Designed miniproteins, single chains. Designs and how they scored, part 95

Each design is a single chain, and the fold is of that chain. pLDDT is the mean over its residues in the fold that is shown.

## One batch from the design tools (miniprotein)

Design m3285
Fold by ESMFold2-Fast:
Structure m3285 (fold): chain A 93 residues (1-93)
Amino acid sequence: SPVLQVLRQVRQIVDQSMTSSRDQQIQLVGQSGQLIYDAIRLTTDPQLRDVIRQVSRTVINASRSLRDGNIDQARSLLNQTRNLIDQAIRLST
């Protein structure tokens, strides 16, 4: 499904961000936000949409934490984002 392909791309970008420099991490997290927006627009299933909305919230909070220099908080939020994406992928298959 188109949603599944977008979710897999987001997962890959989030994984890359967790091993990247701070500047690259900020850029990659921003890029993932755009793809998450696209996934929300493509989703008609309410349960899947709710999980993707949670992904959106954790990505926004991770981006804020990165800009504020709160590295440990950002790492925690990105791990939470990964888990939510994995849940969304399971719901979309």
Scores: mean pLDDT 87

Design m3286
Fold by ESMFold2-Fast:
Structure m3286 (fold): chain A 74 residues (1-74)
Amino acid sequence: APEKIRSIPGVSEEQIKTAEESYKKIEEAVKKGDLDGAVEELSLGLTKLRDLGAKPEMLRIFADAGSKLLREGA
């Protein structure tokens, strides 16, 4: 997921860092069995990326990867 985000033209280092931190938090919540918390972290990550000016394609890639983590943890 971070690798795909880095390949998007115009992506900032701050956007990459935000996505990586969000994925880590989602994964940690899933490992604890906190699916509600994992969904919250996904939503917060999307909001932070949007606020940083992330393009729709980046938000889509982020959401797809986060959703995959949720499904694999269920």
Scores: mean pLDDT 78

Design m3287
Fold by ESMFold2-Fast:
Structure m3287 (fold): chain A 59 residues (1-59)
Amino acid sequence: LVPRDQLPAIGQALAAHPAAEGVTLTLRPVGDTVEIRVESPDPEKLAAVRRLIDEVAAA
């Protein structure tokens, strides 16, 4: 879960990151937060995108 105000920063980071190519993101709003589901047939891309989201959310 990430705060809604961090979504633009996460979106920009994902758009600039090659590992986001071929990754499916599903966003589910939960109050003031958003649940981001990351799906990819490539486990390395899945791990890279999850790390990127966590790093942006922690900043």
Scores: mean pLDDT 71

Design m3288
Fold by ESMFold2-Fast:
Order: structure tokens, then sequence, then C-alpha cells
Structure m3288 (fold): chain A 101 residues (1-101)
């Protein structure tokens, strides 16, 4: 259980950090990378008891990424960083709850 959540966290963190860097460099492919990352993370989350909560989290994150595309380049990178921080915090909380049990 905790191992799969950690794998999802490590995958999402690494891919989203790269997405933020791409957007900072002016590459719109960073948004596609972020969206694809959340789609894959949602598929992995389906096998956990936190599937409903995590899938909802990833779907909301995808909506925020689409809204970020409409912002200025500076705000785009800042918005993606906030999404990264929110998603990684939520995944870490789920891991901590499993490890307490």
Amino acid sequence: MAELLREILDYARGALERAVELVKEGHPGGFDLAIGTFEEAAKLAQKTPYADELIKLFNEARKKVEEARKKSPEEQAETLQRILDEVTAALQKAIDEVEKS
C-alpha cells in the first residue's frame, strides 16, 4: 500500500518538476506533460483504497493546469508550482496515514 503511494508520489513529483521547468523555458509541452502525468497517476491510484480521493485530486489538478494555459507566462510557471506543491502534499498525507495504521 504505502509503497504504491510512494511510487505515485515519486513519479508525479519528478514529472511535474520537469513540467514546471519546461514552462519556465517557454515550452508549452510542459502543460501536456503535467496533464499526462495526472492521467497516469489517476490510473495507478485506482488500485489503492484512496482511489476516489486521489482521482478527484488529479482531475481537479488537470483542470487547474488547463486554466494555467490562459495566464501570463510568469503566472503559468507559478500556478504549475502551486499545483505540484498541493498534489505532493496530498499524496504525502495519504502515505503518512497508511504508515500510522
Scores: mean pLDDT 81

Design m3289
Fold by ESMFold2-Fast:
Structure m3289 (fold): chain A 91 residues (1-91)
Amino acid sequence: EREERLKELLEEMEKLAKEAEEALKNGDYEKASEKLKKLAELFEEAAKLTPDPQEKADFEKGAAFWKYLAENIKKVVEEAKKVEEELAKEK
């Protein structure tokens, strides 16, 4: 049933969000990015299953947000490293 599959997706989403948060707390940006990409995929699947057009739009926006965050975590880490290297040269 669609309702059962959607519930399963929501449970997996919550699990992945917690795993991504733990990875970020541990400084494991690669693992966090991986979990956030999976989270985005589940949001895309939920958007396909929901009969509510507003929920569909919300899931699609959520998927785009998580995908963007996953892709930009590496950029944020790279920029932070470059700033640290530049500051080290000034000392």
Scores: mean pLDDT 78

Design m3290
Fold by ESMFold2-Fast:
Structure m3290 (fold): chain A 78 residues (1-78)
Amino acid sequence: DYEKKLKVGEFYLLIGKNDEAIKLYQDVIENGPEELHARALFNLGVAYENQAKLDLADEYFNLLKEKYPDSPLLSLIP
């Protein structure tokens, strides 16, 4: 179920619905399973970058680095 929310959020990012994507990713981090948190944190950073909210993007990318230091997603951070 939360995997589907993550995919819907990714679709919202693709079509420029960044606020809707952010809401779904926040729900995944707050209520979803641990194995989805790294991707949700990465996608939150991307969504905030798309909105030119660079300080917020950095906060989520730094949180990803701190909580999931071995994540392959770290190589994709700008």
Scores: mean pLDDT 83

Design m3291
Fold by ESMFold2-Fast:
Structure m3291 (fold): chain A 58 residues (1-58)
Amino acid sequence: MSAEEAGKELGKLIKAGDAEGAGKLAERYGNVDAEFAKELVERGRGDLLAAALLAAMG
C-alpha cells in the first residue's frame, strides 16, 4: 500500500468514527502504536495521526 492510499484509507476510517480500525491501520503501515493511534482519534486528533502515518511511510 502506498503512503497516499494509506492516508486516504485512514481519513475514511476517521470520518466514519472507527477509532479501532484507524489504530490498526496505523500500526500495520506506520509502526504507530495502535492504542496511541486509537486515543488520538478518540480525542479528535485524527489529523495528527494522519500526519504521523504519512511521515512514517514517506
Scores: mean pLDDT 73

Design m3292
Fold by ESMFold2-Fast:
Structure m3292 (fold): chain A 90 residues (1-90)
Amino acid sequence: SMREEIRELADRAVEIAEEGAKEAKELKKQGKVKEARLLLEISEGVAMLVVAVALLIARKLNDEESIRYAEEAARRIQEIYAETMAYLDS
């Protein structure tokens, strides 16, 4: 269903953010802090674009449950970015 497709997009957006954070942390361990920041910024940008598409479709369908699901995914992406950036700054 379209609802399942929207949730799959939101889930994929969070996965992109989590994978980017993991790789950024590994780059920091290698002393590649500038590369880690760039990768984190790119992965967050892509994740936010994917979740924005999910939100746009959910809003067009007036599907309140899918809107809430995508909004929570967006908050999670922002949380991952903020926590990982703080780690890279430490």
Scores: mean pLDDT 90

Design m3293
Fold by ESMFold2-Fast:
Structure m3293 (fold): chain A 65 residues (1-65)
Amino acid sequence: SEELEQLKRDRELLEELEALDEAERRELLRRAGGDPSVSREELDEGLRKQREAIEKKEKALKEKE
């Protein structure tokens, strides 16, 4: 399904983002049209929220038995 394919891509992107250092994450944020001058705390919070969103969606799909 398109939803499962998208979730797989989102997971792969998250793993790639989590492997990056702070400077690399700021550069990606700049390229995405975001503010690269945000605090380290805001960068880390953004990654945590993305992880939680993906995990929540994975659980919802798995509970749809």
Scores: mean pLDDT 76

Design m3294
Fold by ESMFold2-Fast:
Structure m3294 (fold): chain A 65 residues (1-65)
Amino acid sequence: MDVVKEFEKLFKQALEAIENGDLEKAEEIVEQMKKLTEKLTGGLRGIGMRMIDSLELKLKEMREE
């Protein structure tokens, strides 16, 4: 409920940080999301993990030469 809203907010902030080239901030937000997923249950945790995976993939691509 509030945890889900906080997770959505962090996801949007991480995407915005990536778009702005602030990769350090995006990585910090991803770590916060990982800690928050431990509080999610059932299918919501699965969705959260997939969202984190997509962000980590984007970060890796942005850091790749």
Scores: mean pLDDT 79

Design m3295
Fold by ESMFold2-Fast:
Structure m3295 (fold): chain A 108 residues (1-108)
Amino acid sequence: SELDELARRALAALQAGDLAAAADALEQLAELSKSPVLREYFRVQAGRLRLQRFGPPSGLFDYALSEAKSPLLQALLYAVEGLELRRLGQEEKAAEYYAKARELYPEL
């Protein structure tokens, strides 16, 4: 799907450390998403990456995860939160989120 294509691009950008490219992909995911929760989640996360204002998982994370219908989209949600947790120095929590992302998308 087009959302899965964008999710792959976002994941590749995150792995490369290209936060601007990751933010651009998340903004496109927000525009194409039919779920209001996913739309808001992706816009919030894009802003965090673009401004490098990292935070822990927001109250939207669990709702966004429930609305993400593909394993690849779910892996992206875990990966973006894992990156932010690592940037905050929360290494153990970051590792847990990355492990869940790899379980859902082993090519990470």
Scores: mean pLDDT 89

Design m3296
Fold by ESMFold2-Fast:
Structure m3296 (fold): chain A 102 residues (1-102)
Amino acid sequence: DGLVSEQAFIDILQELGDKAGSQELVEKAIERLRRILGPPEEQEREGERLWKELEERSKNEVDKKVLELLKPVRNTRTTQMAMLLMLTGREAGEIIRKRKEE
């Protein structure tokens, strides 16, 4: 995983949580990151959860194409971190949208 340091990734997750106004979102994302960076068994289980959640959210052709391209590398920590960022970003966007509607 030479692409992003753990601390730099945590900083990105914190910024997303700050924009969403949700420390719970940050804490949840950091726990998931801990599993990705953990032993191979924890990494594999978290990767399977992340993949399933992305498949459930992938409704348009662009999202489906992204999943097709990620499938051969889905078991790498770098790809799992990217998947976590995509899911956390989507959840942050949902929180922000709901606050604008209320």
Scores: mean pLDDT 80

Design m3297
Fold by ESMFold2-Fast:
Structure m3297 (fold): chain A 65 residues (1-65)
Amino acid sequence: SERQAARQGTLDKALELLKKAGLLDQFLNSTDEDEAAKILVKAGYSDGFSEEAARSAARAHLESK
């Protein structure tokens, strides 16, 4: 669906930012959406994005894992 495609795109961008921040492994090992979203905020992913975008990326990660 369009929502799943958009969610995957958001996750792909988040993973690139996490790699640059050195937090990728911590994010991939997270099992909770709130924990994953907090890791994304620490990585600076929310710069120019809402908390909703960070939570969307976290949800996509957990659903695709």
Scores: mean pLDDT 69

Design m3298
Fold by ESMFold2-Fast:
Structure m3298 (fold): chain A 100 residues (1-100)
Amino acid sequence: SSAAEELRRLLQEIVELLQQFLATGDRAALEGLLSKGEEFLALMRRLGAPEALIARVEAALAAVRDAYENDAPVSEQAALARTLLDEIGRAAAELLRRLE
């Protein structure tokens, strides 16, 4: 489905931005990750994802945003960004299972 294609595209873009951030510590890559995370969260809501999955991704995204805005150490930002990808990956797997 077009929704499954959009999910896979967003997940790939998020993975690439995380890899860039982990390799470089580039603040712009983390900003991109936050933006794509919000896009993913909006897609979850449009697809009727379970509220528990939405809440987990939203909480992980908020933690990354807080660390970013408060200039937390790059190591802390990286750890929180990895947690965000884990939650996004779990949500993506469940949504793809439902769409396929």
Scores: mean pLDDT 89

Design m3299
Fold by ESMFold2-Fast:
Structure m3299 (fold): chain A 86 residues (1-86)
Amino acid sequence: SEDELLTRLRDLVEEMEALVAQGAPTSTIRQVGQEMVAIAAQMDSQTANTLQNTLQLSDPRHLVLHIGSTVGTLEMKQWVRRKAAQ
C-alpha cells in the first residue's frame, strides 16, 4: 500500500542518517538513496526525479538533509491528498 511505501521511505531516511553519522562511504549512502528512488517512483515521479538529482551531491551531510526534506514533502503531499478526499 501507499502507507507501507511511505513507511519504508522513512525507514530508509533513518538508515541513511545513521550511515552518515557513522561516516559510511558516500557510495554506500547512495545505494540506500537508489533504493529510495525505486520506491518513490512507485508513488510520485517528481519525487523520484528530485531524489535522483539529490544523489549527485558530493557532501553526504547535504545529501541526507535534502533527501529528508524531499521525503518530508512527499509525506505532507499525501497527508493533504487524504484530507482533501474527506
Scores: mean pLDDT 86

Design m3300
Fold by ESMFold2-Fast:
Structure m3300 (fold): chain A 89 residues (1-89)
Amino acid sequence: AMAALEAQIEAEIAKETSLDENERETLRKVMRYKAENPDLSTEEKGLVLTEAYLRVLGAKEEDIEAFREMVRRGAPAEELEAKLREILA
């Protein structure tokens, strides 16, 4: 049930005492998306979670789109990390 899912998400967030409100909101969205999309591949789930995180941090849609393209073409971890640092700067 939706109520049970929301209760589970809030219980997990409550364990994270060092998070601010924006970080809690991001984690809430991430956990909800994971629970609602069990059929997505690990790579697809990771991409969607990263996109949601970047949006909450104020990233532009154009930068998120560029990151999505890099992930889909199989860019190496160091290239993806450099792009994330660029977007968040």
Scores: mean pLDDT 68

Design m3301
Fold by ESMFold2-Fast:
Formats: structure tokens, sequence, C-alpha cells
Structure m3301 (fold): chain A 74 residues (1-74)
């Protein structure tokens, strides 16, 4: 729960800072039901980069989504 709560909190902060990331993150979480996590995270990284999100924020978003996916599967 702590890991999930921290990931959700971090994603909230990043979406507030980069609102354009919100729909892309939501789409990645939906795709995770049918697509392998490594592919979802690679697509998420590419889409955030294409939107002009700074590399440091892309890394943080991808890490947080990765944690969320791992926790939801456990």
Amino acid sequence: SDRLQEAVRRLRELVERYPESGPVIAEALERADTVPPEEVLAELRARLTALGVPQSAVDEIVAAVGTLLDTLRA
C-alpha cells in the first residue's frame, strides 16, 4: 500500500506540473490490461517525450507507472 500510495501521489504531482501527461498515463494504464508492461512503459516514454515533457519528468512518470503496474499485478 505504501508503494502504491507513493506512486499515486508522485503521478498526481507530475500531472499537475505537466497536465498533458494525464491522458497519456491513463491510456497506458488501460493498455496494461492487454499489453506487456515493458511495451506499455516504452510507449509511454515515447509519447511523453513527443509531447515535450522534460526527460527528468518522463523518467519519474515511467518509474511511478512501473511501480503502479507491479503493485496492481501482485
Scores: mean pLDDT 83

Design m3302
Fold by ESMFold2-Fast:
Structure m3302 (fold): chain A 118 residues (1-118)
Amino acid sequence: SPLLDRAIALLEEAQKLLKEVIEKTPESRPGLRKTAEDMLKLVEEALSHLRAAQAALDAGNETVARQHLKVAYLLTQEAIRLAEEMIRASKDPEIRKLLQKVLETLREAQRLVEEALS
C-alpha cells in the first residue's frame, strides 16, 4: 500500500529524529529525556503495527490489517501528545526545533494512517 509505505517512512524519520532529541537532551533534565524515550517506544510500537498491517494486506486479510492500523493510529496520537508536552517544557531552541519536526512528521503519518482506515 503506497499510503502505508509512506506512513512507515515517516515514522522511521520520526524514530531517527527522536534518537537525536534523546542524545541532545541534557542529563540535568531527566524528565524530558524520559518523555523522549517514551515517545520513541510509542513510535517503534506503531512501526511494528504498520508493518503487521502491510503483511496482513499482502495476505488479503483486511480485517487484521484494519485492527493493526487502529492501534498504530492511537500510538501515534499518544506520541503527538507527548511531543506537544515536551515542546512546552523545553527551553532549548535546538531541541524545540527537532521536536517541531517530530510533531510535523507524526501528524503527517497519522493523517496517512487515518486515510488508510477510510
Scores: mean pLDDT 92

Design m3303
Fold by ESMFold2-Fast:
Structure m3303 (fold): chain A 87 residues (1-87)
Amino acid sequence: DGVARVGEVLVEGLRRMHEARSLEEALQAARETVERLSRVGEISDLEIRTGRDADGRPVVELRLTVTTDGVTIEVDLRVVVGAPLPG
């Protein structure tokens, strides 16, 4: 089931990005998540952005569309990375 595999890849990707020790590690986790998704279905509209939240914590945003088993899934993830910056 391609849809179930998409879910599994996204959950693991979210965990890896959240547990990343740096913005670069989180970006690598995001890229690896896209690579794994590309093996499950067709990827389109890929966008990876970085930013900071209100507390100054690094943020990675991952947006894409994946089509698998005739189903189109829109993905829009925003992940706060690692430990917060001191206030």
Scores: mean pLDDT 81

Design m3304
Fold by ESMFold2-Fast:
Structure m3304 (fold): chain A 106 residues (1-106)
Amino acid sequence: MDYSEEEKRQYLRENGNTLVRPNPELRALLTEATGSTAETWTVGEVLRAVVMYAGDEGLFDPEDPYLVDVSGSRLGKVLGVDSFDVRDGKLLVDRILSASTVVPEP
């Protein structure tokens, strides 16, 4: 049950600075997970909130701590997936971008 916090930080650093406007369904989930009603988020902030939401809802697989089963969940509907590996940064970033619009940095 141990991937390093440095691996998570490095993954988030590479993709975390992209500014996005989540769609209304994702935005509602982010508000519930974080208490923030922000209209614009970085991909890293969205990803952190998604992982926190999955942990809070008990969606992680106890046999595989990297695997999150979101089948039938609100999160799964928002991201359009049945499951994801928290180490699959490409999948998570792609799904977040698919549920959002990229905005230019001010």
Scores: mean pLDDT 75

Design m3305
Fold by ESMFold2-Fast:
Formats: structure tokens, C-alpha cells, sequence
Structure m3305 (fold): chain A 67 residues (1-67)
């Protein structure tokens, strides 16, 4: 369902944040990639999915800047 996909994307985003804070940048990127893969399966006009995509993109930029 849409709700299950959003929940799983949020879970991966939270794991990416934890990995980033621990300095595990490769692990953070893997979780961000999985979150985006899940979000790509949702309607592009979905406002919740759009907000999550923005959060994933911001964190991905932060991780890439640390490398």
C-alpha cells in the first residue's frame, strides 16, 4: 500500500540519519538509495512523497559533502 511504502521510506531515512551521525557514509548512502527506490514507486504528485524525497536529497548532499 501507499502507507506501507511511505513507512518503509521513513524507516530507511531514519537509518540513514543514524549511519550518517556515526560516520558510516556508505551505509547512509545505501539506506538513502533504498528510500528513493521506494519513493519512485509512488505518485510523483503525492505531497508526502515529495516531502520525503526532499529530505532524502538534503541528507544525500550532506553525506556526499563529507566524502
Amino acid sequence: SREEKLRRAVEHLQRAIAAFEAGNYDEALRHLDEAMRILDGLDPSDPEAQRLREQVEVLKEAVEAMR
Scores: mean pLDDT 86

Design m3306
Fold by ESMFold2-Fast:
Structure m3306 (fold): chain A 59 residues (1-59)
Amino acid sequence: MAPLSPAEAAAVKVAIELANKGEIPRVREIAERAGVSQRTASRAIRKAIELGLLEEIPR
């Protein structure tokens, strides 16, 4: 597996922190909090789901 870029890693970290607080990790919020594009946040979430770090968010 290719390693996460620093931007992707930041997005994954934010998503996990939001999930731990009981929030739904939305792509837009992750992008804004991590300081990355929504494209990067979406890619990072997809990789995190593939790695088993996050469950697939329906809708």
Scores: mean pLDDT 73

Design m3307
Fold by ESMFold2-Fast:
Formats: C-alpha cells, sequence, structure tokens
Structure m3307 (fold): chain A 99 residues (1-99)
C-alpha cells in the first residue's frame, strides 16, 4: 500500500537522525512515490513514471516506484536501469541501517 511506502520513509528517518539531509531526500522521494500509488496509477503507468523519473535524474523516486512494481508482482516491467536504481536504493538502506 501507499501507507507502507510512507511508513518505510519514516522508519528510515528514525534510524538516520544523524544525516538529516539524506533522510529528507529519501522521505520526499518515498512520499512522492506514495502519492502516485494513491492516485490509482496502473503498473504500466507507474513503470512509465519511473522511467521518466530516471531521465530527470530523480533516482530515489524511480527506485521507490520500482520497488512498488516488484511488490505488485510487476518486476517484468523494470528496465535494467530501473533495476540498477532499486539495487542502489537497497544498498544505501543497508549501509545506513548498519550505522
Amino acid sequence: SDEELLQEGLELLEKLLNSPEEVRELLEASLEAGRAVAAGLSDEELARLAEEALKEGKYLLAAYLGRVLVERGAEHLLSPELREALEELEKLEKELLAK
């Protein structure tokens, strides 16, 4: 659900209080992805939005949208570049949680 994306952002905030700018960027991207989900976009529309986000350099937004697609069982809609963005997000989360 979109609430799960928002909750994930809040959980990251709790664990990353020593890096407020990085946490804010993650939260803002997570919230924007949550709004797209709440707007009732289809898997294909979310995939298109994620690709547009990649082209605009909005890598965190693209990664969160890619995660939504994976969670919906629509992983087959992910480009190699979008999969890379999601892998980088997961790596960033693991590194930040290790602090």
Scores: mean pLDDT 77

Design m3308
Fold by ESMFold2-Fast:
Formats: C-alpha cells, sequence, structure tokens
Structure m3308 (fold): chain A 87 residues (1-87)
C-alpha cells in the first residue's frame, strides 16, 4: 500500500528542516546504522530500491523538494515501513 499524502507531507517537511543540519553534522554512527538497516531491508525485499526511487519521484512532483531531500525522505519512509512490518 502506498503512503498517504499526509504521511509524505510530514516526512518531507521533517527532512527539509533537518537536511541542512544533517548535512553540516556528519554523524558517522547514525549514517552507518541507517545504511546497515537499508542493507537488511534490501536483502529481504528485492523491490526496495525500486520502491524508494518511485516514492522519491512522487515526492519531487508533489512537493517540489530537492532530489536529495526527496531521496532521503523516501529511503526513511520505506525503511520505517519495513521496520514496522517486523514488529
Amino acid sequence: MEFTEEEKKERVKLLEEEYEELKANKEDEAVKAFEEAEAEARAERPDYDEEVERLAKKLMEEFGVKEEVAELAARSMVLGRWVRERL
């Protein structure tokens, strides 16, 4: 099931606000943990990359945000859904 417009809007807003701070503060451990979690999600879900790319494009079309922000938002949303599915 696709994410709701409200969920997409909230995530984009959050990451747009945090993007400059995240870019300035290179938290190696947080980045590494995120990348490791994505590697696990990708191993279990062969369509992970396709879903992330599809969502990122929709976020760019709907909210006019930068590609980097849309990609990070899509990655965090798809990963978050995968984590919730494992609960």
Scores: mean pLDDT 73

Design m3309
Fold by ESMFold2-Fast:
Structure m3309 (fold): chain A 104 residues (1-104)
Amino acid sequence: SAEEAALREEFLKKLREILSKYLDEKDVEEAMELIEQGNYYELFDLIRKKLSPEKAKEVIEEIISLREEYLDRLTALHREAGDQLGLRRAALLREVLEEMKKEL
């Protein structure tokens, strides 16, 4: 839906803003490509290679928090619309988020 697309675009914009505080422009573009591919393990590996352990943890925690906010908003959107299929898809994405949290 248009509302889902708008939430996705807002998520990607905020994510780029977080990455741009810590990474060079070239590394931001590589990170955004990995995100578009759903390749969060390689994203976190890139962050750990480019930053100190302390800063890498900070950035990964910010990314996870932003993803959680996005999924909460997506879940609320589908719940308000009575979209059971959308709720199921959001729940599957949340399972991926819980796997991402294990990388901390």
Scores: mean pLDDT 87

Design m3310
Fold by ESMFold2-Fast:
Structure m3310 (fold): chain A 68 residues (1-68)
Amino acid sequence: SAEELRKKGIEALKAGKYDEAAHYFNLAAQEASTDEEKKQFYIEAARAYALAGDNVGAAKAGKPLASL
């Protein structure tokens, strides 16, 4: 579920594994049932990519927000 994926993302953030956290938040966005949940998870993924220093990943995660 989206919430289980979000939990894994939060656990990865706590461990300083920002790339892994971004991956889980991105998967949570894809599994989310509402546009508001998708938007929130893509924002969380973009922030995690930015923390990892992955500017390309952050930009890619932000792209779906234009249509949500």
Scores: mean pLDDT 80

Design m3311
Fold by ESMFold2-Fast:
Order: C-alpha cells, then sequence, then structure tokens
Structure m3311 (fold): chain A 67 residues (1-67)
C-alpha cells in the first residue's frame, strides 16, 4: 500500500544522481530498513527494499532526504 512519508522520518540519506528536475538516492527508514528514494517534477517516492511498500513524498522532501 502507498502512504505518505517526510524527509524527517528518514536518515542516512545518500544522493546517487541529480538532474535539473529529478533526484534519486537511498536512505534508512525509522525502523532501520533501507529505502530507495526517487523524485521528479510532480513528486517523490521512497521504496522499502524488504517489504516492497512505496511511500509518497513531495519532490522537495525527497531532495532533502538524500542530501
Amino acid sequence: MVRTISASELSDGRLVGRGARSVHGSATAPDGRPVLVAAGPTGGVAHNLETGEQYRMSAAEAAAAVG
């Protein structure tokens, strides 16, 4: 299921790539699980690698989460 998450709920953000209107990287969820973070012009997603769950976030929150 998709739910909303903020950058403040993520830690250990690492930027992998950035374009003019996009960002992708990785972070750690509050429970210690790794998430992949990606954002484009319309918003962002954090994807839990263990459960397959996706969390919606704003593009600004995604950028803040990874650096």
Scores: mean pLDDT 76

Design m3312
Fold by ESMFold2-Fast:
Structure m3312 (fold): chain A 73 residues (1-73)
Amino acid sequence: SAARALSEEELRALFAEADVNGDGVLEGEEISRLGELLAPRLSSEERGQLVIRADKDRDGKISYEEFLAAATA
């Protein structure tokens, strides 16, 4: 079957679960947590590509808007 895209609701739930401090931005350990939450849904390569695409400034911070744009591209 064609790979099913993650819905906006699924992406929002995963981001919220990783965003432990609730500031709407993932950094450091929170990005690692997001990777673990995505492991059942995405391969290691897909998770790596998603993080690279979301962190376009390469500052180690990912906003929800950047994450959503990367995941739905």
Scores: mean pLDDT 73

Design m3313
Fold by ESMFold2-Fast:
Structure m3313 (fold): chain A 71 residues (1-71)
Amino acid sequence: DLSLEEKKEAIEAYLERLVAATPADPEKVLAMLEKLPEIAREDALAEGLPELAEYAEKAAEEALARARAIA
């Protein structure tokens, strides 16, 4: 199973790939990123990991802001 650190790294890698894809399909990428903060928070809280929930929500919000700047 993934450690907390490994889960954080996986989230960062996934978000980085989404932001990098923004120029090719900005509408689709933005729609995906807009949903991620809530989904990530709910999933982490369901696992009893509030620190991961805060981290994932913030990381997704920052990724969305970066993607919006590119789009």
Scores: mean pLDDT 78

Design m3314
Fold by ESMFold2-Fast:
Structure m3314 (fold): chain A 83 residues (1-83)
Amino acid sequence: HMEDLSKAARVRIEGEKRDEAIKYLKELFPEAVEDPEDPNSFLFPDFGTAVRAAAEIKKRFPEVKVTVEQSDAPASDKVPTFK
């Protein structure tokens, strides 16, 4: 469905192992699209898939910080949850 979940889920990967984690993410989830504003973030069409991706990354690279965001701020970019 092309609502707020389409493209809305975002996974951000931070840490010294981020490059390896990003490569692993792309191998497991080729449907992930790089965020043009942040090369460490990936856009997913479904929040459930983003959560699964974050869990797989955290399992393989526990030292990286993985953040999952869902678009739940439809009217304003001032809210720090999702821009």
Scores: mean pLDDT 68

Design m3315
Fold by ESMFold2-Fast:
Structure m3315 (fold): chain A 76 residues (1-76)
Amino acid sequence: SKVAALEAEFTRLAKLLGISTSTLLEEVGRRLGQSTDPRELLRLIAESKELERKAAVVLTSIALRRIGDELDAELA
């Protein structure tokens, strides 16, 4: 299902970033302006093509920022 696929992708990215899936979902929700729990957020994203697209952009931005910070720490 779409929800399961989204949850798997969030989990994969969270693991790569060294954070919990819930922490990543909370950050994405915050940036989307959604006042809902992480599980509900996944359902909303799965049901709305517009929210899915916006979430993908936000998630990519968060992932790139965190990866950049990690690389900076490693190189310093």
Scores: mean pLDDT 76

Design m3316
Fold by ESMFold2-Fast:
Structure m3316 (fold): chain A 87 residues (1-87)
Amino acid sequence: SVEEGLDEETRVLLATLSGLAALLEAGGTVEDAKKRIEELLEKGEISEELAKRLLEEIEKIKDLEDAIKKLLELSPPEMQEEIKKHL
């Protein structure tokens, strides 16, 4: 079993990553993911170091989201609808 012999922090990491992936796949925002990480940190369920690492990965996704948003703003209206359909 993947969970066999793992410490609590590693199990929490795997559960957190699975939950964040499911949230994003369900149409959740980067802000929703960041809020989830902050709530886990506040509850003491993850360490400061782990929270920082997760937030850094989420910021990379936010940069991509911001790039897509900027592309939509610069595109003609007809192209904006096509881009939205492919996202």
Scores: mean pLDDT 64

Design m3317
Fold by ESMFold2-Fast:
Structure m3317 (fold): chain A 70 residues (1-70)
Amino acid sequence: SMEELKERNERLIAEVDARRPDMDEGELQAYEVLLEKWKNAKTIEQYQDVNRELEAFLRALAAAEARRAG
């Protein structure tokens, strides 16, 4: 349902928000763009697109952190 999809996106956003202090300027800018898409989302397809982009963003953050740690 749309409510379940909204809840999933809210949980992903909370996870990304927790990682904000460790983000660089480019990562913060990209995340703000995703938050704007989320705020403007009105359809199931738009919520699904935001979900997909948030999951991809989290994976990219993990990869960037691994590179910085190695």
Scores: mean pLDDT 83

Design m3318
Fold by ESMFold2-Fast:
Structure m3318 (fold): chain A 107 residues (1-107)
Amino acid sequence: DDKEIEEQLRIMEDMMKAGVRFGSSGTMEMYSPHLYYVLKDYELAKKGYEIAVKANPDNSGLLTMLGDAYFQLKDYQKSVSYYQQSLSIDPNNTRAQSNLDKAKSKL
């Protein structure tokens, strides 16, 4: 299963390099939460969310998930940055606000 997810991430990265835009049907949005929550592969989840955020930089939820991945990797500076970006798009994102406070406590 991990190998299938890695192959899907590689395919999506190659598609993005070819100029493909990801909309509501982004496979990355499906696989990155699985990597984060089920497999605890935060490095691969981070890469998936980075691809998704590049395709949709104004998606508050994706920015929050990327911040979560950086938090688990103990990159608290980048975690804070992505939560702040998420909140600049959607100030009512309670997950981003709560997790921003937690990330700041680690700085």
Scores: mean pLDDT 73

